Designed miniproteins, single chains, continued (4). Designs and how they scored, part 95

Each design is a single chain, and the fold is of that chain. pLDDT is the mean over its residues in the fold that is shown.

## One batch from the design tools (miniprotein)

Design m15296
Fold by ESMFold2-Fast:
Structure m15296 (fold): chain A 77 residues (1-77)
Amino acid sequence: SAARAEAARRALDEIYKAAAEKALEEAKKISEEYAKKVQAAMDSSESVMERAGRALKLYKEAKEKAEKEEKERKERA
């Protein structure tokens, strides 16, 4: 049904919003400049899906950089 489809879209939007928030936190661990890029994507006036999609892409990049930085930090310890 259309109502069930709308509920599924809203649930997906919430997942995307959570991913975007996590992306911002991870980006902050890398640099303020990278965090600003994630924030700009989230602050888009476009639809929630479009904004979340951009934030999710940046999240994957931020996660890779954070994992690399954490690995290097542990190697230096």
Scores: mean pLDDT 66

Design m15297
Fold by ESMFold2-Fast:
Structure m15297 (fold): chain A 66 residues (1-66)
Amino acid sequence: MVSAEEEKEAEELAKKYNISKELALYLVRVKRHTGELTEGDIIGAFGTVEELKNEEAIELYKKLKE
């Protein structure tokens, strides 16, 4: 289940970076569980998010990591 805290964080990221809520939620979850997004993790998880685009996800990850 998605926690209310994760939903709030994803909504804020979606608004701030003008991205889909699904993409924002995916990145929040991966970063929280792994601490870092690897290329393999990104590729493996793409099927779980309907609107996820590889290029958009990688660019956003670079921006959020800092």
Scores: mean pLDDT 59

Design m15298
Fold by ESMFold2-Fast:
Structure m15298 (fold): chain A 68 residues (1-68)
Amino acid sequence: SSEVAELLAQAEAALAAGDLETAARHLKQASDLRGIGGFADLVDEALRVPDPAARRAALETLLRLLQS
């Protein structure tokens, strides 16, 4: 849907800006609109990764999964 595409674009922009909290929020909203169970938990787990580079990489991976 156009709403999912817009949320994923906003998540990508937030990740590029280093705003992981905003990216996470948009990824959760996109997954909810697509009816994907458990995805919000994966996003929350990614946010809890202690290493900043690994945390960003985890969120980028989740974005890519929703874009596919």
Scores: mean pLDDT 88

Design m15299
Fold by ESMFold2-Fast:
Structure m15299 (fold): chain A 97 residues (1-97)
Amino acid sequence: DREELLRRLAEAMANSRNADEFLEKTIEIAREFGYEDLARAIEEFERLRGEGQAHVEAATRYLRLLLELLGLEAAPDASLSDLQLLVLDAIQDARLA
């Protein structure tokens, strides 16, 4: 359920002190929902920390998977920053609702 996923992500963000804590909670939520591809994509992003372009590509992969699960459209040429803003805006809107 897309709305339930978004609600759980909003709660995770509200209860996280930093990005690492939020990502750990997001992996847990992804697995609870059966979204194993998303969970693995985030794990790979964390594993590739410090690996330059590979880390950026891993970030793009998990953000696009997350947007697809949230039913949000991203342009095919969207930058990493564009993808991050789309996800953050959706989570922030859910937190304020």
Scores: mean pLDDT 83

Design m15300
Fold by ESMFold2-Fast:
Structure m15300 (fold): chain A 89 residues (1-89)
Amino acid sequence: MTVVNVIATGTASAGDQLREAALEAGKEASKVPGVKSVIVGVTTAPDGSTLVSVTIVAETEEAGRRAAEIVKEKLSSVPGTTSVQVEVT
């Protein structure tokens, strides 16, 4: 089992687009063979910035990385995204 976290930060004005992109990316990631679960969290920070976390649980590191790449590409394409990080455990 591999756990991969995709963490994105964006501007307050990108909040709705980031939330929609994260939910759509999570659905696409869940269809990757070997992915067991995808958990999507979207939070607004006190300063209004948007925080997105997507946790992918996969049978293999390969499957987890493939799913994470889908999420990373989707979130990175949103105007107002300031950072996207991928962490593999």
Scores: mean pLDDT 84

Design m15301
Fold by ESMFold2-Fast:
Structure m15301 (fold): chain A 94 residues (1-94)
Amino acid sequence: MVVVEFTRKPHLPIGAPAEIKLYGKGKELSEEELRVLEELALLGRERAARLTNRELGYYLGISQSTASRLVRELLKKLGAKTKEELLDKVKVVY
């Protein structure tokens, strides 16, 4: 079941803010958790699966410890075991 939907408008410049729709468990996510989830979704399943929490922290301008905590909380809140399973619960619309 999709719990977060990020809408990217293809006619807008790269880096335009995504419109976010939250469903069920997605409504329990913090702004920081949503930012992590958007970054993972933009990378796609294969790249997200290989990305370390240190690298994720670097991309988001946060510490590795903060990135690890946010990923752990996302896994708990969305009932996922892996970053790949997190992305099964996310829809990106263009």
Scores: mean pLDDT 74

Design m15302
Fold by ESMFold2-Fast:
Structure m15302 (fold): chain A 95 residues (1-95)
Amino acid sequence: SRAADLERARDILLSMGIPEEDVERWAEKIVEVARAGGVSVERVAGMIAGQFFSDGAVDPSLSVEELIRELEKTQLTTIDDYAAGLSPEEVYKRK
């Protein structure tokens, strides 16, 4: 359900150290991008969290299409790193 997807997105972002105010802003967009792109909420949330650690902020004007393109660039490697218990900060420090 959408409510379960929203809760999952919020939990992932909070666990990755993203501030609550940014989590509330991004949770709905993460769910919409995941549904539109046919990808997991975990993958989209990981990409957004990574951008916060790389740039200190994420551009909220990014379109669903632009976010899907960024998912392709970020690759499965980022999700595998999160599954291995690495923070987005640690993943982006390797770049």
Scores: mean pLDDT 66

Design m15303
Fold by ESMFold2-Fast:
Structure m15303 (fold): chain A 86 residues (1-86)
Amino acid sequence: SERDERFERLAELIADLSLSDEERIEGLISLGLSKEQAEKVVNALKTLTPEELADLVGELFGLSEEEREFLADLGELVRRYLEKLK
């Protein structure tokens, strides 16, 4: 569904470590966020826990509890991966 495709693109934008902040902002705007909301999400990626980020994104996109839990789990996996590369 369009909702599922939007969620898949959202998850990709959040997890894709190759994207610049500007590319991620543009992607989030393409999914329906304002520039201010997109900038808030990108800043949150650097400052919030995966759970807090999933809650913020969940409010902005109207995500289900299962979708929020998936994003939190994905964010934790990405965080652990980055920690191993330091």
Scores: mean pLDDT 82

Design m15304
Fold by ESMFold2-Fast:
Structure m15304 (fold): chain A 87 residues (1-87)
Amino acid sequence: SAMEELKARLLELIDELKEALENKDEERVQEILQEIARLSKEHELSEAERQAILMVVHAAKAYLEKNMPLEEVNRRLERAKELIERS
């Protein structure tokens, strides 16, 4: 279904985001965040998916602004994945 395809794509994008953050590839991070924002506008999200995306975006931005260590970002990305998988 379109909802199952959306969940799979969001999980893939979170994994790609984690790799881009670990590689300090800020251009790739911005591309992934733009794709997440695009999917969020094109699809009706559950509350859990909406909360998960908010966590992902905030964690990535906080890392780029040097306000959050990578270990905390990774914990929040894993929590976001759990919210999407259980939604």
Scores: mean pLDDT 87

Design m15305
Fold by ESMFold2-Fast:
Structure m15305 (fold): chain A 97 residues (1-97)
Amino acid sequence: EERERIRQAGLELIAAILRVVASTLPSVTDEQAIQAIKDLLEAAKRYAEATSDPEEARRGLEFAIRTLKKVKPYLSPEAAKVADEAIKELERLRQEL
């Protein structure tokens, strides 16, 4: 049960990361990019909660933070603002570990 829950949360985190990276494509709307960023924040939170290991939780949060920081220069100002807010929330969660 715990192992499968962690596996599912990990796969969802990776899928959310891929969606955020894909949001840098010219055909993706600001609304889609913003939703991808919000989905990544939620997936990272779920992964951190699914693991009983603070070190694994920290790594998942750091992976999400790094993804958003790398993608941010390619986002619109509106989507970049949402990315900044998500980064701040992820950093806060990481500090609470």
Scores: mean pLDDT 85

Design m15306
Fold by ESMFold2-Fast:
Structure m15306 (fold): chain A 70 residues (1-70)
Amino acid sequence: SMREELRRRVEALRRALDILSKHFGLTREQLSSLTPQQLKELIDKARPVATPEEQRALDELKRVIDEAQA
């Protein structure tokens, strides 16, 4: 269902932000203040040291940023 798909997507985005927060020692407030380009740079830096599951969440966040900038 649409509700279930939205829930899964929101959960993946939340997970990606948690990964970036823990990896870089940034608060949610600090992450929210970053530009799209800065956020993508953090994703690119975290991805090589992330687990396959974490990489999937980071890839989803990057996709959302790219879609929002299109």
Scores: mean pLDDT 81

Design m15307
Fold by ESMFold2-Fast:
Structure m15307 (fold): chain A 82 residues (1-82)
Amino acid sequence: MLPSDEEINAAIAEIYLGIAKIDEQRGDYDGAVETYKKAAEIAKDSDPELAAEAYRNMADVAQKAGRTDLAEEYRKKADELA
């Protein structure tokens, strides 16, 4: 059985979440945010909960980078998707 487009997109989004977490652990906060954003964009139509998780992680990364206003923006986006 071939996976559905939804299943494929969810798998790709999970891969991007994993890459972004590695970037975050390395202290590459800008790279982590960009990669989480890719995960959210892929997941938004098929898995809004996964997209919301990506935005919550972006908020945490932004907060670690001292970007408090940006962190609040990403949290709001996560709440809109959940």
Scores: mean pLDDT 81

Design m15308
Fold by ESMFold2-Fast:
Structure m15308 (fold): chain A 104 residues (1-104)
Amino acid sequence: MKVEVVPASEVADQLSPDLRFLVESLPDLTFYIVFIDGKPALVLALGPDGELRGIMLVQEITEEQAELIAEKVIETFNLSPEQAERLREAMNRIVEAQKKARLA
């Protein structure tokens, strides 16, 4: 499985209309698209100070994919231990929310 983190600005022409609208609607945030095997999996939104402001799922991800995404994002942005822990917690919450949605 290949995980890539790319700035939304570098793939703007490849974004779905909904993702493009989201990116263009929040100019104070920097957006990154996470691709799994060349397909967009989720969107990360970072604030002006580099803090994680949001995560949006484009497709369902497995627990294994969530772990690999977290590791790749931590590596790509050289996140502090505190930022890395917040990201891991956010990814765990997303996976748990997906599990609950399937059971409901």
Scores: mean pLDDT 75

Design m15309
Fold by ESMFold2-Fast:
Structure m15309 (fold): chain A 100 residues (1-100)
Amino acid sequence: MPSDEELRKLSEMFGEALKKLKEILDSSSPEDKETMREVRDKIIDVLNEVIGIYIEKGKEEALKYLEEKFNEILSSLKNEEVKKKVQEFKEFVIKLLEKV
C-alpha cells in the first residue's frame, strides 16, 4: 500500500497528465482533433488502470503497464502527427510517474 504522501503525488500526477492531454487536444488541428478525441478516451482508461496498478503492485509494474498500453495505442495509429503527440505525452507521463 502506498503512503499518504505517495497517494497525494499520484493524484497530482494524474491531474497534470489530464491537463497536458487537454492542452494537446486544444492545440490540435481540426482534422487531428477528431482522432485525438478517440485516442484521449483510450489514454484516460490506461491512466486509470496505471493508478490502480501503482496502488496494488507498485511503481515498477505501473510503468511496465503504461509502456505496454501506450505502445499498443501507438501501433494502432496511422496519422503521423497524432502519433508524435501521443509519443510525447507517453514520455511526459513516464517522467511524472518516475517523480512519485
Scores: mean pLDDT 82

Design m15310
Fold by ESMFold2-Fast:
Structure m15310 (fold): chain A 89 residues (1-89)
Amino acid sequence: DELLEEARRVIEERAVPMVERSSPGVLEVAAATFEAVEKSNPFTAEDLRNGDLLSFVLGEIAREVVRRGKTPEAIEAGIRRALERVRSL
């Protein structure tokens, strides 16, 4: 579970601050880019261990924020989704 612990750290230290700083338009582009990449080349546990962890968790959080609006509840939903997916990989 080192990957799950690292995901929690990356979310708290990097992903959430980036989401909070970003405009709605920037998050919309980030979410759309993440969805396009995920559809073509789904992230694997190996990808997350080899430098894609921040992009993955940021993309999942951006998706929920774009869907629901930029609220604490949307950020929490994105965090839960990211961690659930890390557990399932």
Scores: mean pLDDT 83

Design m15311
Fold by ESMFold2-Fast:
Structure m15311 (fold): chain A 116 residues (1-116)
Amino acid sequence: SKREEAIELAKKGVELGKEAIELGKKNKNPAALVGGKTALLSGETALRAAEVSRTERGEELALEGAKDAVAGGKLAIEGAKTGNLNKSIAGALSGIGGLFLANLALEEAGEKPVKL
């Protein structure tokens, strides 16, 4: 189901965000650290949104938020490993986008949005 896929991908986004944070610290890459933090927050928010969603629209928004969290985390990890600043920035933007979508899913469920 979309809900189950959103939960699985949101958990993946959380894991990737944590990895990007640790690599960003190790490699002294502040852009990757920001990308990892936004992916982590997006993943955690998408997970909550998927768990509380009661509508197909809410499940779709949570799934898209979770996909953006995963994409953001992967880009932040790649930026941390390679020093590619554009990838770290793209990771942060993807994480912010995922947080926005996950917050729309929370609002659909009547829940309070998560702030950056």
Scores: mean pLDDT 90

Design m15312
Fold by ESMFold2-Fast:
Formats: sequence, C-alpha cells, structure tokens
Structure m15312 (fold): chain A 89 residues (1-89)
Amino acid sequence: MEKVRRALELAIEGLRAFAAGRTEEAERLGREAERLLEESGRGEEAEEAVLEELEKRKAEVEAAIAAGDVDAYVAVLREAARRALERLE
C-alpha cells in the first residue's frame, strides 16, 4: 500500500499545483503518481475506490465545479482519496 498512498499524495499535490496555475509541476507530479500506481499493481483498485468515494460526494463535486471553486474541488478529492485508502487496507 505504500506506493498507492504516495501516488495519491502526489496526485493531490498535482491538483493543488494545477489550481495555483503551476501546470508543468502538476503534469510532473501526475506522471510520477501514475508511475507509482503502475508499479504497485493496484492502480485499478485504487482508481475504482477513489471514483466510488467521489460518487458519494457528487453533490459537493458538482457544487465546487459550478462555483469555479478549485480549492473546494481539491478538498473533496483529498477526502475521497483518504477514504479510498482506508477501504483498501
């Protein structure tokens, strides 16, 4: 689970970098996250778990997108990732 946890941390950092307008940093962090997920052999499970947790928070996701509130959107993604990691243990 260490590689999955680190990959999700990097993905969240990448989304925050993107929100701050640091696109190159966001892309670099995203690529590193994908590499770690591939190396873990659990990338599909992790992605599915995060998507399921996001679906539970659909109203919050939609509200953040409608408001253009990137910080709120990132916060929802971070919580979904945290809950997904708890489920994968």
Scores: mean pLDDT 79

Design m15313
Fold by ESMFold2-Fast:
Structure m15313 (fold): chain A 70 residues (1-70)
Amino acid sequence: SKKDEELIELLDLMKERVKEAMKKLSKEERIELFKAAEDQLNELIKNEKNEIVIQHIKEILKELKKLLEE
């Protein structure tokens, strides 16, 4: 679906912006930013029917969590 392709592109842009913001934040602030992003992405998963989009969101969460643990 064209809408799903556009959503994936927006999710990738969001991921890059969150990653860039996390690099500038303290450890405590990174945890708070990650939790906010996780809550928003989990809400998107809850309302999403396309398994490819769901998997893509889960991969974004995994990448962001890795930055938190480093």
Scores: mean pLDDT 84

Design m15314
Fold by ESMFold2-Fast:
Structure m15314 (fold): chain A 96 residues (1-96)
Amino acid sequence: MTPETAVEELRIFLEELPEDLEAAREVLEAAKKNPKDREVVLRAVGQAIRLVGMEIALREALATGDPEAVELAERLRPGVEEIRRLVREAFEAIKA
């Protein structure tokens, strides 16, 4: 990944982060209430796919060594870690 591509991708994820966090929280609440609902399971899978994309973007941005890309990656990291926690808890509720 080029530094320019990494910066552009990270800016998009940062802009969308509040909505991604809200979606992950909503999926966790839905999983706690209706863990056997197929629609809830599909939403949890969708959040997991989104999370993988964010984690790849972080890793590739850090690999560039570009100061701007690294700074944006570090700004995104806490949100990615919170989404990972929420998604993990949602799947734990579904599996229980």
Scores: mean pLDDT 87

Design m15315
Fold by ESMFold2-Fast:
Structure m15315 (fold): chain A 79 residues (1-79)
Amino acid sequence: SARREEIRRRREELQAEYEALLAKYGDSPENLARIDAWMLERARPVVLEEIDLIEEEHSDEITPEQRAEMERLRAELAA
């Protein structure tokens, strides 16, 4: 789907941004901690959108166990 391709493109862009930041600012412990925190914030909406897409495309195929796993992932991303 177009939405799945958009998510994949955004994930590829995030990976490129991470590599560019690492190359630009260096790999000191302070810079790595800041880059990791920044990238987590940037990745959060992409991961949530991917979960939403799975729920929309497979709502009648999602088991209670799979739903619990998705809710756990949402909670982890919110922390």
Scores: mean pLDDT 78

Design m15316
Fold by ESMFold2-Fast:
Structure m15316 (fold): chain A 87 residues (1-87)
Amino acid sequence: DREARLEAEARRILEEAEALKASGESLKEAGIDEEGYEKLKALYEEVKRAVAAGRADPSRAEEELERARALVEEGKRFALERAKELA
């Protein structure tokens, strides 16, 4: 079922984006990286927008989820580089 597959992927993407935002929140609360938190928060909001757009228009769902996945991968790369800077 295409709809079930796309919804499962949307949920995974949102879970990964939430985890990235949460890691940024932890660094901000520790006084370590507020700028990094703001960037991860902005990426999370953009991921939410892309997923919502895909859910609102099923004909664009795969394109919107691909864009959301790319944003999550950008966030992961950013978080890894920031972790290296903080080590």
Scores: mean pLDDT 82

Design m15317
Fold by ESMFold2-Fast:
Structure m15317 (fold): chain A 71 residues (1-71)
Amino acid sequence: SALEEEALKNTTEEEFKILAAGYAYLMKEKAEKEGKEVPKEVLEILENSTKEEIEEGKKKVLELAEEVRKA
């Protein structure tokens, strides 16, 4: 069904947005800890993300990183 395919696509796009927010937060934290400049694109993602999206994204990114480490 075209409707099911569109729903899956929209869900995937929302998931990627959440992951991008989490990744951007972790990249900002890493840059600050290393004394490096935070990329403008990372700051722009964070400015356009909610706290909830960032927190959920951080959790998902860290879970994915742990799975990659185990592989």
Scores: mean pLDDT 80

Design m15318
Fold by ESMFold2-Fast:
Structure m15318 (fold): chain A 70 residues (1-70)
Amino acid sequence: SPRDRLLELVEEARKLLESGKASREELVRLTEELLRWYNEARRAGQLSPEEEREVYEVLDRMVDALARLE
């Protein structure tokens, strides 16, 4: 389901951010995938407020990481 894929990507994003090894290309690709599946899961009404908060937190961190890359 869109929700299951989204939650898998959230976990992958957290691990990637924790590793400090992400390339710009990997961060861009994963952010795009997170946004795609977030939109699908939200449209389907599959997300709890708690899960939506988790997604926002990870997306904010991903966007911040991208903005800080030189």
Scores: mean pLDDT 83

Design m15319
Fold by ESMFold2-Fast:
Structure m15319 (fold): chain A 66 residues (1-66)
Amino acid sequence: SEEEKEKAIKEALKGVKELLEKGQTELALVILENVNSLLPSKVIEEVINLLKNGDVKGALELIDKY
């Protein structure tokens, strides 16, 4: 269901936030790309794009607002 997908995305983003706060940006990107392959999402695509552009702060702000 869409609610189950939304929950899975939020849990993935929570884990990604913890990795980013520890400076593990490359591992966070691998996880995001894998999740996006299984559960395509505009928010995950936007977080990936921000991280690929070196905008870790912007990625964290987007995750916190989602």
Scores: mean pLDDT 86

Design m15320
Fold by ESMFold2-Fast:
Structure m15320 (fold): chain A 58 residues (1-58)
Amino acid sequence: MDIQKLLEKKKKLQEQTKEEVEKAEKEGDYVHAAMIRIQAEKELKKIDEEIEKLKKEE
């Protein structure tokens, strides 16, 4: 159950990140797009760490 919630959260984050990156790229702000990707990677890493922890307990 918790893994499913984390997977859903990860999917939403990936979708939001894609939208924000595409918007920044449309505006020609490639530096901002790169920063959005880096921030999302940090958040994804935290979610992945939580998923990994739950998998070890299963």
Scores: mean pLDDT 80

Design m15321
Fold by ESMFold2-Fast:
Structure m15321 (fold): chain A 95 residues (1-95)
Amino acid sequence: MIELPEFPEEARNLASLTPEQRRKVLLGEASLALIDMTIYLVYKYDGDEEKAKELSKIAKDFIEEMNRLIREGASVEEIEKKMTEYNKKIVEVVK
């Protein structure tokens, strides 16, 4: 069974974040929605259980990295770079 990754409590506590940090959280959330959709499609239509598990691990790792970057006050550019890195990992699994 595919587990959908969840944001940590720190990322969900938007009231304590600056406007810039909130924008970074929203960008990360959009990326996670894309990853979750990809995992769901692999599982639902032509899902290899091993591939679905690998994609789930990539998604969870990405959530942790995004939340770390947000906590460290990383730039939007650094976040986008990390999104690109994880997209490449997903493509590698589904090829």
Scores: mean pLDDT 65

Design m15322
Fold by ESMFold2-Fast:
Structure m15322 (fold): chain A 88 residues (1-88)
Amino acid sequence: KYALYIRATFESKEAAEKAKEKIEEIVAETEGAVSLEIRIEKEGDKYVVYAKITFESKEAAEKALKKLKEALEKVEGLVSLEYKIAEV
C-alpha cells in the first residue's frame, strides 16, 4: 500500500474548507483509494489542510496527486502546497 500526504496552506478558513471538499470529492472518485484522513488546523494567520490518503498502488496515488494538484491550484488563497508519496 501507498500513502499520499498533503499539506496545503491557505489564507482563509473558507479557502481551506473548499480545498477539503475538493480533496474528499477527488478521493471518493479515485479507484484504488482505501482511506482518507483529513483535517484543517489554524496556524497563525493561516489555515492548513492536512490529508493522508492510502492507496492500493503507487500508480493510483500518483494519478490522485495529479488531479489533487490541479484542483487545489484553482482554489483562491492557496499559499503553499506540499506533498509526499510513501510506501506503507
Scores: mean pLDDT 86

Design m15323
Fold by ESMFold2-Fast:
Structure m15323 (fold): chain A 77 residues (1-77)
Amino acid sequence: TLEAYREFLRLKYEAGLALQQGDYAAAEAAVARMEELARRHPELRPPLAQLYGEMGDYYAQRGELERAAAYYARAAA
C-alpha cells in the first residue's frame, strides 16, 4: 500500500542517518523493520532488494567487505 511504502521510505532515511553517524546497530534495526514490512507487503520486495544493494555499496565504500558481501547476497536472492 502507499502507506506501507511511505513507512519504508521513512525507515530507509533513518537507516541512512544511522550509517552516517556510524551507528550500525540502529541501521540494522531499521533494515529489520523494513524486512518485516516487506514480509507483510510483498509489493515492497523490489524496493527492499534495491536497499540491500545500497547497503552493500555503503559497507564496501567503508571497507566492511564481509557486511557488503552479505547484503549483496540478499539483494541477489
Scores: mean pLDDT 85

Design m15324
Fold by ESMFold2-Fast:
Structure m15324 (fold): chain A 74 residues (1-74)
Amino acid sequence: SMEEERLARFREEIADASREEQIELFRRYLKEGEDADRLFDVAVQVAIEKGWSSEEIQELMEALGEVVREVKAE
C-alpha cells in the first residue's frame, strides 16, 4: 500500500540519521499526513536496531511527543 511504502521510505531515511535529523524527518512526515503512532513505532524500532541506549531512546521519544503536540495544536 502507499502507507506501507511511505513508512518504508521514512525507515530508510532515518536509518543513518542523527537524533536531530530523525526528529525533523518525523515532523515532515507527520505534517504530510502520516499517522503519528506508526511513525513513532518505526522511529523507536530503528533506534533500538541501531543500538541506541535507553536514555537516548527516551530522549527521542520525548522529543517526538513534543513534535506531535506542536503539529496537532497548530
Scores: mean pLDDT 83

Design m15325
Fold by ESMFold2-Fast:
Structure m15325 (fold): chain A 116 residues (1-116)
Amino acid sequence: DEIEKLAREALEKFGATDLALGEPLTKLLAELYKKGDWETIKKIIEIVKNAENLTPAEILNKILDALKDEELRNVAIESIIEYLKEVSNDESLVERVEKAKEDLEKLKEEIEKAFS
């Protein structure tokens, strides 16, 4: 899988091969690696490495804050929505996250509700 290969190369570049990533983060790292956005990759790796005291919602919201590029933020948002569709039986919760995708602060609030 090209996505997993690119994500692994990103982790190797920053000495983080011991990190276990879920599908949303794997896809995001692959896209960042293709774009050459090394600073954002490093920030995401640091967030995940320091995740021991963070909730899943806090991890995802810190990652969204690290993404300044709208295209990359949209990749992350779509990956989060896809993940929520797989793990949640609440369609209204998924719809609220989808509707909030253009407003970062509302999106972060809906993600906190989704993972509470």
Scores: mean pLDDT 74

Design m15326
Fold by ESMFold2-Fast:
Formats: structure tokens, C-alpha cells, sequence
Structure m15326 (fold): chain A 116 residues (1-116)
């Protein structure tokens, strides 16, 4: 079932977003890191909406929300890179967060591909 497989991919994306948020919360407080965490919380909300629409059989709405989640993950990745360039987060913390976010991005893309 495409829907069940897409839900499992989106649930894995949520796990990786949560792991990234945990790494980012361990960094010193900075506006860019806080903005990245906020974008990731928005991405989580959109993934949860995508899952709920899939449970209702509304594949078109689920794809729309999954794409919005992907956009917010990509924005958070750019904010993490900028924070690292400005010395607001360590290279090790930035690398670890970005590795988790790349996995989240891959799982969101797999969910969209499964549904299209």
C-alpha cells in the first residue's frame, strides 16, 4: 500500500527532525539556531498534517503538506550553515544536525515519490 509506505517514511522523517532539534538545542543560544529550530517545528506540523490527510485518503493534500515540510527543512539547513559560518554553532554540532536533516529530507522525498 502506497499510503502505508508513505506514512512510514514521514514518521522516519519526524524522528530525524527530532534528533536534529535535540542537537541544535545543545548549541549556545543564537538567533539563527533558534530560527532553525522554529522552521523544524513548522516542518513537523506539516508532516503531521500530511500523515492525517493520508489516513483520510486525501493524497493530493498530503503531497502539498509534505512539500511544505520539505521547504521548511531546507530553510532550517541553510540557517544551520549560516550559524556555523558565523561561529554561533560548532562545526561538529552543525555537521551532526545537517546529517540528520539530510536523512529527514530523503524520507520526505521518498514519501512524495511513493504518492506521485
Amino acid sequence: DKIEKAIKYLEKALEYIEKAIKVLKEAPKSPLVEAAINMLNVAKYYIEQAIEYLKKGDVEKAIEYAKLALYNVELAMELVKEAQEKGEISEEQAKKALEYLEKAKEYIKKAIEELE
Scores: mean pLDDT 91

Design m15327
Fold by ESMFold2-Fast:
Structure m15327 (fold): chain A 80 residues (1-80)
Amino acid sequence: AERLIEEARRVLEELVRRVLAARSLEEVEAAVREAEARLAELLEEARKLPKEEAEKVIREMQRLAAEAARRIAPRVEALL
């Protein structure tokens, strides 16, 4: 369970780094697409856990994703 949360944190930190370094919306879209694919794999792995544990992991992953979205929003706005 903790491993999935740590992996999600790593994926989202990499996404933030790539977006903050991006020079175009195309680069942002590529970074988001790769992160979404990896997070989808982690979500499927989380769904294999017992219901209570799966719900906790998914909630934490959603919280981390929301934090990452807030951190990248100013850069995305600047590239629009």
Scores: mean pLDDT 85

Design m15328
Fold by ESMFold2-Fast:
Structure m15328 (fold): chain A 85 residues (1-85)
Amino acid sequence: SSQQQQTDQTFTDFLQWLRRTGGPVGPAPPIPRHPQDIEDFFRALAQQWPRERAEGPVFEVTLPREMLGLSASEIIELWHKRYEE
C-alpha cells in the first residue's frame, strides 16, 4: 500500500541520514518488511547509538537531540512530522 511504501521510504531516508551524519558503517542492514520489524530495528539503532562518555573525547555520531531516548515508534513519528513538512 502507499502507506507501507512511504514508511519504507522514510526508513531508507532515515538510514541514509544516519550514515551521512556518522551512523553505522558496513553492509547495509536488510530493510524490515513488517511494521514490528521496523520498530525493533529503530529501537536497536537507538540502543546501539554511541553513549556519550562521561569523560574524554566522544566519537560524535548522534541522532538529533529530539530522537534521543525515544521509542522506535516515536522516532518514526518524529521523522514524519519533521521531514514530511
Scores: mean pLDDT 48

Design m15329
Fold by ESMFold2-Fast:
Structure m15329 (fold): chain A 74 residues (1-74)
Amino acid sequence: SAEEAIALAEKGLELYKEGKALLDSGDPAKLKEAIGLILDGIGLILEAYLLAKRASPEALARVRALAAEAGVKL
């Protein structure tokens, strides 16, 4: 559904931002967690994109906008 796709993209963006904040710490002990969060966040955004494509053009546009905040061009 449109609501599920948008919520998933919002969660993905949240994880991406958290991972980026950890990456900016420069601490080697945090780098593995940071990369994991970034990859998980991007993965959720891509899953949201596939759901949005089957839901509505409006959901697709919203998910693309959220993806762009993560630097992901869809």
Scores: mean pLDDT 88

